# Ledger of designs, part 94: designed miniproteins, single chains, continued (3)

Each design is a single chain, and the fold is of that chain. pLDDT is the mean over its residues in the fold that is shown.

## One batch from the design tools (miniprotein)

Design m11251
Fold by ESMFold2-Fast:
Structure m11251 (fold): chain A 100 residues (1-100)
Amino acid sequence: MSMDEIEARIIAAAKKLGLEAVGTSMAEALRAAAKSSPEQAAAAIRALGEMLEKHVSPAMQPRVRQAAEEAAKLALEDARKGAETAGQKFADVLEAEAAA
């Protein structure tokens, strides 16, 4: 999945939740993380996960934590793959939250 597709999914799901500004900020941060060092990408992904946890239901918070940790570990090997994985998993969480 391209970063453009990930961005579109995040923004569309976030908009349904009244979180359009959060979704836009998250998409921009993930694009920046994909172009940064592995360590910077991992730190950014963890920070985005902590931010997203504050905007989702308690039932979704463990999913956000797991997604951020998995993607951050992957980012240490490849910043772009880590950022793309984080984006996909965060989109999945936002879509599940919007469907609840």
Scores: mean pLDDT 86

Design m11252
Fold by ESMFold2-Fast:
Structure m11252 (fold): chain A 59 residues (1-59)
Amino acid sequence: SAAAREAARRARELALELGAGEGTASGVQYGAKLLAEDGMSVEEAARLGAEAGARAGPG
């Protein structure tokens, strides 16, 4: 749970740095949390979550 929260927090920060809006950042937080709960490292979960957000785009 602590790792999942940290991954979510980092994914949000990364998504915002990549120019994502708050809505997208919220989505990538949840994605990163799920990846970390599935056993992925915090750094990998955060990066993949942020990448998914960037790929989804604004629409």
Scores: mean pLDDT 76

Design m11253
Fold by ESMFold2-Fast:
Order: sequence, then structure tokens, then C-alpha cells
Structure m11253 (fold): chain A 71 residues (1-71)
Amino acid sequence: SIMEELEKLMREAEKLAKEAEKQGGDKELVLELEVEVGMARIALSTGEMPDSLVESMIKRIKELIEKLKKA
């Protein structure tokens, strides 16, 4: 499901952010990614998420992951 895709993406993002911090990567991108993952976690905990919001969160997290990989 789309929710499972978001949860998987959040786990991948957290792992990438931690590795980037250890290697002295882009601190601003790491912070932005951590904030987006945190917001997604809060939203998931409420149980009230329209598919459009989930899709928006997936897109934003994917964009930040790609930026961090290129930094």
C-alpha cells in the first residue's frame, strides 16, 4: 500500500541521514530530511491521512534523499 511505501521510505531516509551526519555531509539537507520524516511519523500516528497527503510526503522525502545523495 501507499502507507507501506511511506514507512519504508522513512526508514531509508533515517538511515541515510545518520550516515551523512557521520561523514560530515550537508547539515542543512540532513536537518530538512529529519524534519520531513518526523512530520510524516506524527501524521501516521494520528490515523487520519488522505492519500494525497501521503503522496505529497513521499514526493518530498524522495526529493530530499536524492539531493542528499548528490551532495
Scores: mean pLDDT 83

Design m11254
Fold by ESMFold2-Fast:
Structure m11254 (fold): chain A 56 residues (1-56)
Amino acid sequence: DEALRNALPSLTPRQQRVAGLLLQHGEGISNREIAELAGISVATASRARRALRATL
């Protein structure tokens, strides 16, 4: 969580939105819920989450 917060300025706006949802709701939030809240596809949410893990 702290590593994710520290990485926020280096992320794309979409990745920052996904990271914000993870920080607010915890890592237990599903890709479907991220997709619905961020207005993106489940595939895009999954890809953004994977990119965040690769960056951290």
Scores: mean pLDDT 75

Design m11255
Fold by ESMFold2-Fast:
Structure m11255 (fold): chain A 69 residues (1-69)
Amino acid sequence: SNEEIAKNLRKLYDSLSEADRRRLALIGGATEADLADERAARYHFALAMARHQGYSEEEAEAIARLFAE
């Protein structure tokens, strides 16, 4: 489920350094303004990770919304 995927991403997120979280958010399309907003930064991080795992854009966006809250 998308909820389980979001939960697994939270475990990964918590294991990463701030530098790695920032780098992945940028890969997910975050702007500098997005990086200043914790929710926006989390959204783009999760979007990058979901895309990397091969989820569709609709699924990736749904997962990213659940992750960002």
Scores: mean pLDDT 85

Design m11256
Fold by ESMFold2-Fast:
Structure m11256 (fold): chain A 112 residues (1-112)
Amino acid sequence: MSGQERYEQLNRILKERDPSYTPLGVLVETLGVDGVVAGYRNAIEKYGLDAVKERLVRQLELEADALKEVGEDELAAQYRALAERTRAAETEEALLGVVRDAAELAAEFLKK
């Protein structure tokens, strides 16, 4: 399967699981890595750290499950590790560091 076919399959799985969810790869394509990080910083200001943290855990777990279904086992494991880092994050900067790492992984997947 080509990288583009895997990306299209990933987006389909994510949309089927949660129609309201925008895949991280789509956000990175639209906003870039820095734009995604800025979006999460604004969300923390508006909703608070704990609410954004819980949402990010759910998003990373959803992405990891979909990646595993398309055969990206290593990348799925990396996203699960980021979900655990999110749970441990006690500061805005720690949480935004996880967001950046996740967005960079999504950007690298799009280049395959």
Scores: mean pLDDT 81

Design m11257
Fold by ESMFold2-Fast:
Structure m11257 (fold): chain A 60 residues (1-60)
Amino acid sequence: SRAARAAAGLGGMSPEDGAAVVRAWRAGDQEATAAAGERGGLSPEQGINAARAAVALADS
């Protein structure tokens, strides 16, 4: 999806990790979003911020 690709680009993550971050964020699960971000090499805060920005970009 556009959001998954945006999250991967913004966070420097794989497309798979970007998709996981966006999926967790859209489900409203901030803990899962942070955990997915950490798998991609981000801090919890960076993972949440990447998900928020990516979803905003995809919905624009």
Scores: mean pLDDT 80

Design m11258
Fold by ESMFold2-Fast:
Structure m11258 (fold): chain A 112 residues (1-112)
Amino acid sequence: MAEEYAEKGKKAEEEGDYVKAAEYYLKAAEEALKEGDLEKAVEYASNAAYAADKAAEAGIDREKAEEIAKRVMEIALEVMKKSEDKELLLKAIAAALMAIGAVATARLAKPL
């Protein structure tokens, strides 16, 4: 299940549809988290944050990009709560920082 969403995310990213890519990678991360695969959850969450940041930079559906980035932060925090592995914790922190960057990009790029 998680891998199917990740494949759809990669295809959307290759097509330049960063909003769709972010949505699919977020679904992949949520499924991996439910399955207890914390490493895959962080990997897919990072991919979702990257795609969301790219969508926000392009000015495409910034509200959805911000929403996805906030969900990525929640997933990263959940992984940090469940893991004692130092490398996995560092990856989760990196994913959270990428998500914070995507939120900032979405907000600063608003026509306000």
Scores: mean pLDDT 82

Design m11259
Fold by ESMFold2-Fast:
Structure m11259 (fold): chain A 94 residues (1-94)
Amino acid sequence: DELVKQFEELKAKAQQGLDFLRQASVRLGNPKNIVDAIQQATALVQQGDALGQQGLASTDPAQRQQLLQQAIQKYQQAYDLVQQTIKEQRAALS
């Protein structure tokens, strides 16, 4: 199932990026912009997890597809936020 594969890949990317940002935050003394980004990305991942759980538990193929696509969108938003925060932090150090 290509949709499940995409869901798993985006979830992994979002979680890995969020873990990286959490580690960077601690090393940098918890700057507000990074802490705020972690809070927002964590909320998006939690929304994605809830939608994904509902999608995977759904016996209706159309509902399953819709919920998994919504979960993928939440993980994509979390991943994009993490990547943007990393880019902004790198630019500040350049």
Scores: mean pLDDT 88

Design m11260
Fold by ESMFold2-Fast:
Structure m11260 (fold): chain A 73 residues (1-73)
Amino acid sequence: DPLTEAAYAADTDADGRLEGPELTRFILAMQEILGLKPDGFADHETGDALSALQERIREALARATARGRAERA
């Protein structure tokens, strides 16, 4: 699942939160997946795409966090 893999790669500490460099990595990965300009900013096109996928992104981050916790447990 590309969204789960992107979230897993971005959330390096598996805390279920994306902040600072983690958020930038996730935005870049989402832009690549969606074929948008990979500039790391939530511009109008990126923001609209993220809003449309909001629930899918939340589920993907939850799955990525669970996987990260399981691997380090």
Scores: mean pLDDT 71

Design m11261
Fold by ESMFold2-Fast:
Formats: sequence, structure tokens, C-alpha cells
Structure m11261 (fold): chain A 75 residues (1-75)
Amino acid sequence: MEASEEALEAVNRGLEQVGVEAGETAEEAAKRAADAAKRGGNSSAYQVAERIAKLPKITEEDADKLSTAAAIGLG
């Protein structure tokens, strides 16, 4: 795993705020955020989360972007 623990925790806190269960890895958290955003009808947030999930490693900056996209997209 190449994502920092702080990055994963930041993403998981965003997911918990919108009622989505935390992921065990940054990739899993990103997939959960993308699925929830799609169900919420926000295609832009879904695309951002999907793009981040495809990165070979997730940085703290990417985790912040994902957390923001999840909060906006999940409602």
C-alpha cells in the first residue's frame, strides 16, 4: 500500500459524513465514493472518484479531492 494512513482516514471520514461505510484501502474507499455519487445522481463526482481510484497510488492531495467530491456528490 502506497497511500498514507492519513490520506485513507481523510477519505473515510468524508464517506462517514454522508453515511457510507469506510473502506479498508484508499482504492476501496474511492470505489465506494464513486458508487454512492452515482446513486445520488451526480455524474461529475462519480467521474472524479473513478479517476482517482485508477491512480497507481493515492496521495494526500488526491484523498482531499476525493473527500471533497464525495461530500458534494453524495449529498
Scores: mean pLDDT 60

Design m11262
Fold by ESMFold2-Fast:
Parts: sequence; structure tokens; C-alpha cells
Structure m11262 (fold): chain A 100 residues (1-100)
Amino acid sequence: KEELLERIKKALKELKEKLKKKAEENNGRLSLEQIEEVGDEVLAEIPDEQLVEQAAVAQAILRLIAEALKNKEKGDGKITLEQAEKVIEEVEQELEEELK
């Protein structure tokens, strides 16, 4: 369980770092397309046999997409880096509690 949680945290950290880099290129904001692009890159870097790590990253990506879609109804469909980091941190906390 401890090694699995460490791998999940590492995968989510890599997602966060790539989203941060993409947001820095785009005035601190991420579009739906940019979230999908970064998500695909991170998922491609996780070995196929690491299904739980892939599921954790996919869960975070789906929540980020949902937030961007909510913003599209009322605005430009983009989220801030701060919003993206909060979503990833919430997913990490939920998974940490589930793996206790």
C-alpha cells in the first residue's frame, strides 16, 4: 500500500508539473484542449501494468475537464493553474484516505 501511494503521488506530481509548464506558456490558464494534451502525455509515460496509477491520473484529468466545461458555459472554458493544482491535491487526498 505505501509503495502504491508513493507511485500515485509521483504520477500526480508529474501531472501537476506538466500542467504548470503549459499554464506558464498561456498566462497561467489552461483550456480543455491543453488539459487533454497534458493528460495524454502523462498517461503515455505510465507503464501499462500500472493500472491504479493510470486510474488516479485519469480521475484527476476528468475532474479538470469537468471544471473547464463548467467555465465554458459562463466564460472562456479555461481554468487557472491554482484551480488545477487544487483539483489534483483533492484527488491525492481522497486516494490517500482510501489507501489507509
Scores: mean pLDDT 82

Design m11263
Fold by ESMFold2-Fast:
Structure m11263 (fold): chain A 82 residues (1-82)
Amino acid sequence: DEELYKKIYEESLKLALELGLREEQARAAAELTARMAVKGYPKEKIYEETKKLLVWMGAEEELAEKVAKANAELAEKYRKES
C-alpha cells in the first residue's frame, strides 16, 4: 500500500529528526519501519529491527530505543487505520 508506506515514512522521519537523529539515520529508520509495516510485520518485530539498525549505524542506544518504540507505535496505529 503506497499511501500507508508514505504516511508511515513521513511521520517516522519527522519524529526521528525531532528526537535528534542524524538525517541518514532518520531516513534509514523511516524506510525500514514503513517497509516492515506494509509487509505486515508485528509491532514488536518493527521495534527490534529498527533499534538494531540504529545502534549499528552509530546512534546512542537510549535514543535508538526511543525512536524504534515511537516508530513501531506509529506503524501499528496507521496500519489499523488503512
Scores: mean pLDDT 85

Design m11264
Fold by ESMFold2-Fast:
Structure m11264 (fold): chain A 93 residues (1-93)
Amino acid sequence: MLEELRKLVEEYFKAALEENEEKVEELLEEIEKKLREAGVSESDIREVLQELSAAASRIKVALKNKNPDLESLVEEEKEHVLRLIEEKLRKAE
């Protein structure tokens, strides 16, 4: 489960960087589904989805502003979300 979620999060941030809004929404739905299948609580699922949406919004702003630290920002956001997901998965076990 964690490896599948890690792959989905990687694809999510790639889609956000490519400004592919359709793929971002598709991947949010798949992440929600996988977290629910893993037994994560509805409140914890909402927290993860909120963090992913907030991260995508920050990336969109950074892209618009041609932020030179964009690569570092994306890696920090990705690591934060993956840590959050891992924590929620441990609680669900």
Scores: mean pLDDT 85

Design m11265
Fold by ESMFold2-Fast:
Structure m11265 (fold): chain A 71 residues (1-71)
Amino acid sequence: SPRDVILEHIRRHRPELVELFDRIFEESYKESKSPREWAILFMKKVSEVLDFDDAGIAGQAVGDGVAHWLS
């Protein structure tokens, strides 16, 4: 699932943030009707709670998750 792809990426780079990213994923996924809408909402929620460096890691995870969702 796209959730598993994202959380595995975060676990490899920032294991301490896995629970936070799981919550943000669930919230954005529930509110979204498409992969594009989800990606926008997820990055918005991430930018509200994390610094710039952690947002960069989130951007990579979102790219992987969207690619998996569209497969």
Scores: mean pLDDT 74

Design m11266
Fold by ESMFold2-Fast:
Structure m11266 (fold): chain A 63 residues (1-63)
Amino acid sequence: AQRDEWARRAAVYAAKKALDAGFSNDEASEIGLRAYERARTASNEQEALKVADEIVEEALKKK
């Protein structure tokens, strides 16, 4: 389904962004999974990527 594809893209995007921000591989994987779970309800790819950005921002605030 298209929604699953966008959610997967959001997960990869979030994980890469987390790695670039200095998170470990394990932390980036957890951030990616959280982005996937939230983004799976997104109506389009742009909304899915926005959810990914929000998840990474939340993780950075706790760091």
Scores: mean pLDDT 80

Design m11267
Fold by ESMFold2-Fast:
Structure m11267 (fold): chain A 107 residues (1-107)
Amino acid sequence: MKKKYVVVVGLYDRDTGTISTGAVEADEKGEELYELARAIDEGKATPEQKQRAVDLVVELWKKKERKPASELLNKYKNIKREATLTGEVELDGKKVSVAATVIEYEE
């Protein structure tokens, strides 16, 4: 893809008080996630779009290699645009708060 997407993720497990942070590359799903995050950030997202965005962030967090945010942010230099989303998801009966910033880079 000519565009690169990095997602910087924070997950807060409310039952344990554990905070997990990191970044993942999201080439195939990055454009969809960016448009969902932009709609959320602008206050234009439907409840279904908010749920889809959170589900995509969680899927990427589980399936992609997690790296320190500094490593991925230093790897790519030409930031085109960014958007931030927040939400909640239930994972294995636990309530998890999600915050993610989706960053689009030009190649």
Scores: mean pLDDT 78

Design m11268
Fold by ESMFold2-Fast:
Structure m11268 (fold): chain A 92 residues (1-92)
Amino acid sequence: PALSPEQAAALEELAREGDRLMELIAKYAPEKVQEVHELAGRFQQRVAAGDLEGAVREALRLADLAESTGNPELKKAAEELRRAAERFRAAL
């Protein structure tokens, strides 16, 4: 079945926060960009396969990667991504 409106909205917010974090990683930790592309690719594959719990796990891995840099802007954006991921999980 198709996603509910609440699930679709939560997924859109999760994707938006992920895109924002990826832009910040490109600015503050460009050496991580390749690993970020691999995580984003896994996220898209999980969503396409209907593995929504797997998609949440890949988003949380991206947040972990950003926090591991020690950059305070990346840490803040990672916390926003974690909140979006938990909202999406709650809608499942």
Scores: mean pLDDT 86

Design m11269
Fold by ESMFold2-Fast:
Structure m11269 (fold): chain A 87 residues (1-87)
Amino acid sequence: SLDELKAELERLRAELGELLEELQRAVSQRAPKDVIAALLERAREVLERIRELVERIKPLDPQFAAEQERRLEAWEEFLRRVEAELA
């Protein structure tokens, strides 16, 4: 159901938020590259699961999906910046 999809999205969003905070701390503290890479991989996995849920929600609630797509773009940009710093 739409409610179940939205509940799962909220759960994954909370998980991503925790990973992004941990990633920001790791970068600011100049943690080893392997530590940052592992956090990036985990964040990417959660982000892709969120993207899949948003695509499933889109035909049921396009307005809500559009808002989530904007959030996905912001998270994608953040992760790309961190990845560029590792190169």
Scores: mean pLDDT 88

Design m11270
Fold by ESMFold2-Fast:
Structure m11270 (fold): chain A 89 residues (1-89)
Amino acid sequence: SPESLYRELGGPLRELERLIEEIRTDEETPLAVFEERYAEILARAERVLELAKRVMPKESPLLKEFERRYEELTARAEEALAERRRRLE
């Protein structure tokens, strides 16, 4: 159902939030591991989002809210990764 797909989208969003915190607090884990995890989360999120767009109306408030949160979290994750890269230089 559309509601089930939206719930599945919530998983990757929570994973992005955790990844951002780990990038900021875990100095032991190699940057490459975080970059791989980021790519895996994005691939899964994009796949579920594409499926949701086929099932849910384009004007769906839930879909628009998810897309807004996804855009915000990916921007924050990329900033955290960029900061980690600068510290390794």
Scores: mean pLDDT 81

Design m11271
Fold by ESMFold2-Fast:
Structure m11271 (fold): chain A 84 residues (1-84)
Amino acid sequence: LVEELEAAVRPELERLAEAHAATAPASDEEIAEGARWWAEAIAADPERVAELARLGIEKLRAEGADPVEIAAYEALLRLAEAAA
């Protein structure tokens, strides 16, 4: 259900927004739009979203990204894997 996915995705996008707040502050509307986009993408093709999330996580780890960003993408990956 897209609404349940959106509710699960939103806290992870809020964590990402907080991690980026100093350089790229996001509005509540932008966070809501992002959560909806992720929920719809997971509902449409959870396997593809999981593959992209794994690639993104590997890139973030290689670049030494903020652990909060990596944790948020790991949570999104788990949601996509659960929906597959």
Scores: mean pLDDT 80

Design m11272
Fold by ESMFold2-Fast:
Structure m11272 (fold): chain A 62 residues (1-62)
Amino acid sequence: IQAAQYIKQGKYEEAYKISLEQLKKGNYEYVGSYANALKAIKNLPNDEVLKEVQKEIEKIKK
């Protein structure tokens, strides 16, 4: 929720940090905000963002 608000404000670095912290805690509702922040920060197309998100989730699940 807070991460989604940061996305709307253009604060992508803050959204990225919060979303990643929450994902590591198992709060997968933050996947969307993490993906949106990553897309903005790295300027990636949707398919590449999906691959990066999947890779990070795989690491967290271990």
Scores: mean pLDDT 78

Design m11273
Fold by ESMFold2-Fast:
Structure m11273 (fold): chain A 65 residues (1-65)
Amino acid sequence: SLEELERRRRELVERIDKVNAEIKALMSQPKSKEVEEKLKKLTEEYRKLGHELMNVQAEIERLRA
C-alpha cells in the first residue's frame, strides 16, 4: 500500500541520515587503513540505501499515477 511505502521511505531516509553522519565523522578523523576500510563499507551501504530509496520513491509515484 501507499502508506506502507511512505513508512519505508521515512525509515530509509533516517538510515541514510545516520550512515551519512557516520561517514562525516570518519572523514574528520586522521587518515588510516582502519578509517579507510570503514569509509568503504559505509559508502557501499549508503549507495545500497540510496538505490532502495529510489525504488521505493518510484513505486510511490507509480501508485499515484
Scores: mean pLDDT 85

Design m11274
Fold by ESMFold2-Fast:
Structure m11274 (fold): chain A 71 residues (1-71)
Amino acid sequence: SKTLKLLVEIANAIMNGDIERARELIEKLKKSNEKFSDEEIKAMNTIADLARELGYEEVAEEIRKLIEEKK
């Protein structure tokens, strides 16, 4: 899915410390009018945990808010 591809790109941006890119991709997902699948929500939770582990708590919070908005 396009959403899963974007989530992989977000994870890669976070791992590389490219927070500007990660936030850009998160904003792109926010502008989507689609409800996320259970698999996509699980992937987002994993990415939020990754961001928090790496010290990017603001990015983790943005992903958590996106999950709540798209349930």
Scores: mean pLDDT 81

Design m11275
Fold by ESMFold2-Fast:
Parts: C-alpha cells; structure tokens; sequence
Structure m11275 (fold): chain A 95 residues (1-95)
C-alpha cells in the first residue's frame, strides 16, 4: 500500500538532498513542499510502516510518529548525515 511520509526540520539544502535520495528508489516518490518539508509516498505494508517508525525513533536526532491514517511524520534535527540516514531508512522500506 502507499504510505505518506512527511519529513520536517531540514534546511532547504538538506531537504533537497533527502528528496533526491528518496526519488532515486523504486516505489518511492518524493517532493520538497513550499513549507520546506519533504513529502514522500512509499509502497510498503502497514507492518513495514511500523518497523520503519521504530527504526527512525532509534536514530539519534530523529523522531517519528505513525498516525492513525497510516501516514508517518518524521522530525529531523537539521544535519546532512542525519537527513541522508532518514532518507535511506525510508527508501529501504519500499517493496
């Protein structure tokens, strides 16, 4: 199923980097929004979304919440390597 993932807290440059990493993955679309957030749509199961949320929360400077509608909200403390790590974890959950 298609899960919406919203990434917040990144600078414009780090948001663009995260979106590019996400968009390079099969089953993932990603776009930087006007408010600076990154919105990705990822093809994954509900169980996949739960695992991804736990993995993101296990990463220093990243907080993730799985909402009742099945969407995921991710707050990232702005840092290039942290943005890359978040994007790679999200992309790796596709399929």
Amino acid sequence: MKIKVTIKGLSEANAKAAAAILAASDGVTAEVQADGSVVATVDMSRAGAERLTRRLNGTAGIKAELLEDGSIVVEVEDDYLRAVSAAQLIAGSAG
Scores: mean pLDDT 85

Design m11276
Fold by ESMFold2-Fast:
Structure m11276 (fold): chain A 67 residues (1-67)
Amino acid sequence: DIEGLPLGAIYNKKNTTKEEEATIAARVLAQLREAGVSDENLDAAMKALAEHTGVSEEEIRAALEKL
């Protein structure tokens, strides 16, 4: 079920706000960029993070631009 055990581990992070989730995703992308990951791979990572966190790509981009 969606409320099942895997969500318990995720919900420890989901107790953070939507803005915090976007900031975490932006930090991951910033670290990948510093590590020399290509812009194409960064875009793919952003999309995957948006799907996993439930925040929009636009919110992640806004948080990344602030970094």
Scores: mean pLDDT 69

Design m11277
Fold by ESMFold2-Fast:
Structure m11277 (fold): chain A 62 residues (1-62)
Amino acid sequence: MSKSIIEEIKEEIKKETGLELSDEQIEKAVEYILSLSEEEKELLKEENPLAKAILDVLEKHK
């Protein structure tokens, strides 16, 4: 994953959740989310603001 995408995800997570995560934590979270089905991603997006932030950034780069 490019550094610029990780930085954008980090800022979005901070904006949505107030959490500051390491690059390693973000990379692992993205890998997990990308392994999910579209239905599982939608459910996770509703329940987890961190997952929503990651998915919002990934959707911008589609």
Scores: mean pLDDT 78

Design m11278
Fold by ESMFold2-Fast:
Parts: C-alpha cells; sequence; structure tokens
Structure m11278 (fold): chain A 107 residues (1-107)
C-alpha cells in the first residue's frame, strides 16, 4: 500500500538523517549535503507517485525541510543552527512515522 511504502521510506529517512547529523558534527559538510540531496530526490519521487492527499502533503512538508537544510549547509550557516534544524526535522519525521503507523493499525 502507499502507507506501507511511505512508512518504509520514513524509516530509511530517519537512518539517513542520523548519518547526516553525524557527518555535520564531524565537519563533513560535503558528505552531509550529498545525503540531504539524495533524501530530497527520494521524497520527491515518492510524493509524485502518492495519490493519498494527506501522505502527499506530509512528504511535501518533509521535502521543504530537507531543502531548507540544504540551503543552510550551502550558505555556511553555523553548525549549531544546522544541527538544530536537522534535530527539528528528525522530530518531524518521527512524528510522521508514528502517524502513518497509527493509521495502518487503525485499518
Amino acid sequence: SEADEVREALRELLETLERVIELVRAGDLEGALELLEEMLERLRALQAKTTDPELAALLASLAALVEHNIRLVREGAPEEEILASLEAMRGTVEAALALVEAREAAA
């Protein structure tokens, strides 16, 4: 189902986001940027094939957060600002995953 695909993608995004945070803390901004760009491409591809308006809106919101973090990295924002934004995105992805899992359990 679309919800199953979104759930698996959100789990993979959480794992990737943990690695992005680790790379930023290590000063590897090029590595972090590469992973953020891959996350954005995956979210856009999934959004394009998602017909459920609630799930599509969720994916669009996450894509906007990834775009914001790409801009922060590219513009040389302070590490603490980049990390705060990434942690906020992590919380949003965790909440999104919980919502999708609850929706599947209620079906």
Scores: mean pLDDT 86

Design m11279
Fold by ESMFold2-Fast:
Structure m11279 (fold): chain A 61 residues (1-61)
Amino acid sequence: GTLAGKVAEEVVRKVGAALRGDEAALREVVRQAMDERGIPAEDHEEAIALALEFLRLATSA
């Protein structure tokens, strides 16, 4: 995957359980993590979408 996708997966693994399916909080945490790593804004929406998919898979199994 892309760098943005890797950041999204790592964020979900570290904080996904603590967020308890709070998608709004996940969006904010992923966005901040990508900003800190200098990932272009164009990749932010894709990474957020991937993080939401990872969270949904983890919480809806």
Scores: mean pLDDT 73

Design m11280
Fold by ESMFold2-Fast:
Structure m11280 (fold): chain A 65 residues (1-65)
Amino acid sequence: GALQQLKQLPKEKRNEVRQRVAEQLGIDDFDPNTTLAEIAQKAGLTLEKVIEIEQQVLEELLAEE
């Protein structure tokens, strides 16, 4: 599934996915060390919702390649 593909990506690509999630949620202060839980807190969303968005972003990113 998408989560397993994310874990197999190089760190740079994983950071790109997280950056796109942060951008989609309007978070301008993205740090490569920012966790999904921190993104959820900043966006006022649940961790589950942010994980769903990450999976969608990963699928979109992989489709662009």
Scores: mean pLDDT 71

Design m11281
Fold by ESMFold2-Fast:
Structure m11281 (fold): chain A 63 residues (1-63)
Amino acid sequence: MEEEKKLLEELKKNAIEGAIKIEKSLGYDSAEAEVVDEKTVKVTGVKDGERTERYYEVEEIMV
C-alpha cells in the first residue's frame, strides 16, 4: 500500500515531465501539464501566442 502510493506519485511526476518534453519537442515556446485523473494528463502549450490544449494518456507518455 505505501509502496503503491509512492509508485503512483512517481508516475504522476514522470507523466507531467514527459508531457512537457513532448510539447517542447513539437516546437511549443512553453508548456504546462497537470494530471486530471489516474490515466490522463492535460497539457497546455503556447506557440506564437496561441494556446493549445492536448490530452495524453499516462500510458502513452510512459511507453
Scores: mean pLDDT 72

Design m11282
Fold by ESMFold2-Fast:
Structure m11282 (fold): chain A 62 residues (1-62)
Amino acid sequence: SKKKKELREEIEKEQLDKYGPGKRLSKKEIKELAKKHKISTSTARKIDKKVAEEQKKILESL
């Protein structure tokens, strides 16, 4: 969905800006982003995990 895509892009940007690739956001940051995009916190946490895991795999394959 559009909302999940926008949330995923925001999570990816926040991870890169604050922690670097493959690092996860804090529980507080996930909750705030979930509220902003009107998506459940549990779904936002799953997206955060998937983004971090995908970025880790890319780094390991370089």
Scores: mean pLDDT 82

Design m11283
Fold by ESMFold2-Fast:
Structure m11283 (fold): chain A 77 residues (1-77)
Amino acid sequence: MSAAEQWEAHKAGEPSEINELIREGVRALQRGDYESAAEHYRRAAELYRKAYEETGDEEALEQAKRLEEEAEKAAAM
């Protein structure tokens, strides 16, 4: 499954690797595992950036930037 396919699944509300990585990041953050949260958010951001490269969808780029910010915040805790 390509990054573009993962992005389309994400927009459609279908199960996707991006959604699973975000979910794992949120769970890590909730249990105080900030390093794992940062890692999961960074991986999800990479998939969004690849989706942007494949599709040109600016929304994917904005989601990537948002998760990169969340990863930096988690890593700083």
Scores: mean pLDDT 81

Design m11284
Fold by ESMFold2-Fast:
Structure m11284 (fold): chain A 71 residues (1-71)
Amino acid sequence: TLVVSDELVRELAERLGISEEEARRLADAAALSLFTGAPLANALRHVGLPATPEVLAKAEEARRMIAEHFA
């Protein structure tokens, strides 16, 4: 399990207008994709989220925010 800070999860939830639980799963998928190089769609399915265009767009934003945090 990849650990993303509670503060970053809250920022994602507020920015994307989603629940903290959904933001945490989204952040986990984004981190998995970022650190392993896996496609976002595969990472989303791995954490139990639908790989729809809307969710993929949110995951890409989460991936950018996480990349900035670890830069």
Scores: mean pLDDT 79

Design m11285
Fold by ESMFold2-Fast:
Formats: C-alpha cells, structure tokens, sequence
Structure m11285 (fold): chain A 83 residues (1-83)
C-alpha cells in the first residue's frame, strides 16, 4: 500500500541520517512529522556544513536521500498502474 511505501521511505531516511551521526532520531522524527522533505534536506545539509563535512561528502549524502525519495515516488506510480 501507499502507507507501507511511505513508512519504508521514512525508515530508510532515518537510518541513513542517524547512522552517519548527522541528526538524532528525535530530530528526524520531528522533521518528518511536518511532511516537509525539503525542510529535512536543508536541516541535514546545514548540520553537515556546521560540522565541517567536505562538500563532496555532503553531495553524496544528498544524492542518497534523493535516491530514497525517488524510489518512493516510483513505487507509488507502479502501485497506481498495477492495481
């Protein structure tokens, strides 16, 4: 279902961000509760910049988040077409 795809996307983003020490689980949950992925991405980007993470590493993390979100939308489109 669409709800299951959304939950899977949220779990994957939370795991990525917390495993890399960028944000706490509480912070990620708060940002995701606002249903604003742009705000989440901007907060992650700012946290990495404040920690002095190289730009190439910031770009790599943002690409990974983009891939997770794109997979979610692709899943929604496939679900709509197949039933």
Amino acid sequence: SAAELEEQMRERITELVTSKGLLSRAEVNELLSKRDLTALVERIKEAMRQKGVPQEEIDAVLDEITAIVEEYYRGLAALAKQG
Scores: mean pLDDT 77

Design m11286
Fold by ESMFold2-Fast:
Structure m11286 (fold): chain A 69 residues (1-69)
Amino acid sequence: DPATREFLRRQIAAALARHFPEAAARADEADLERVYDALITLGRALPSSVDVSLEDLILRAIREVLGLP
């Protein structure tokens, strides 16, 4: 769904700028695409019994893809 993809990419960009501004300044289109792919993979891997926020998943995807602490 293009609307969902656009929404999630905006949320990734916002979280990156808010929490990792130096990484946000260096990130290119390919970096954002990799974070989006990681976010979708993480979401699919979660068991139905796990209650986790979208924000926490986004931050986890950013850290894993960009090698951030």
Scores: mean pLDDT 78

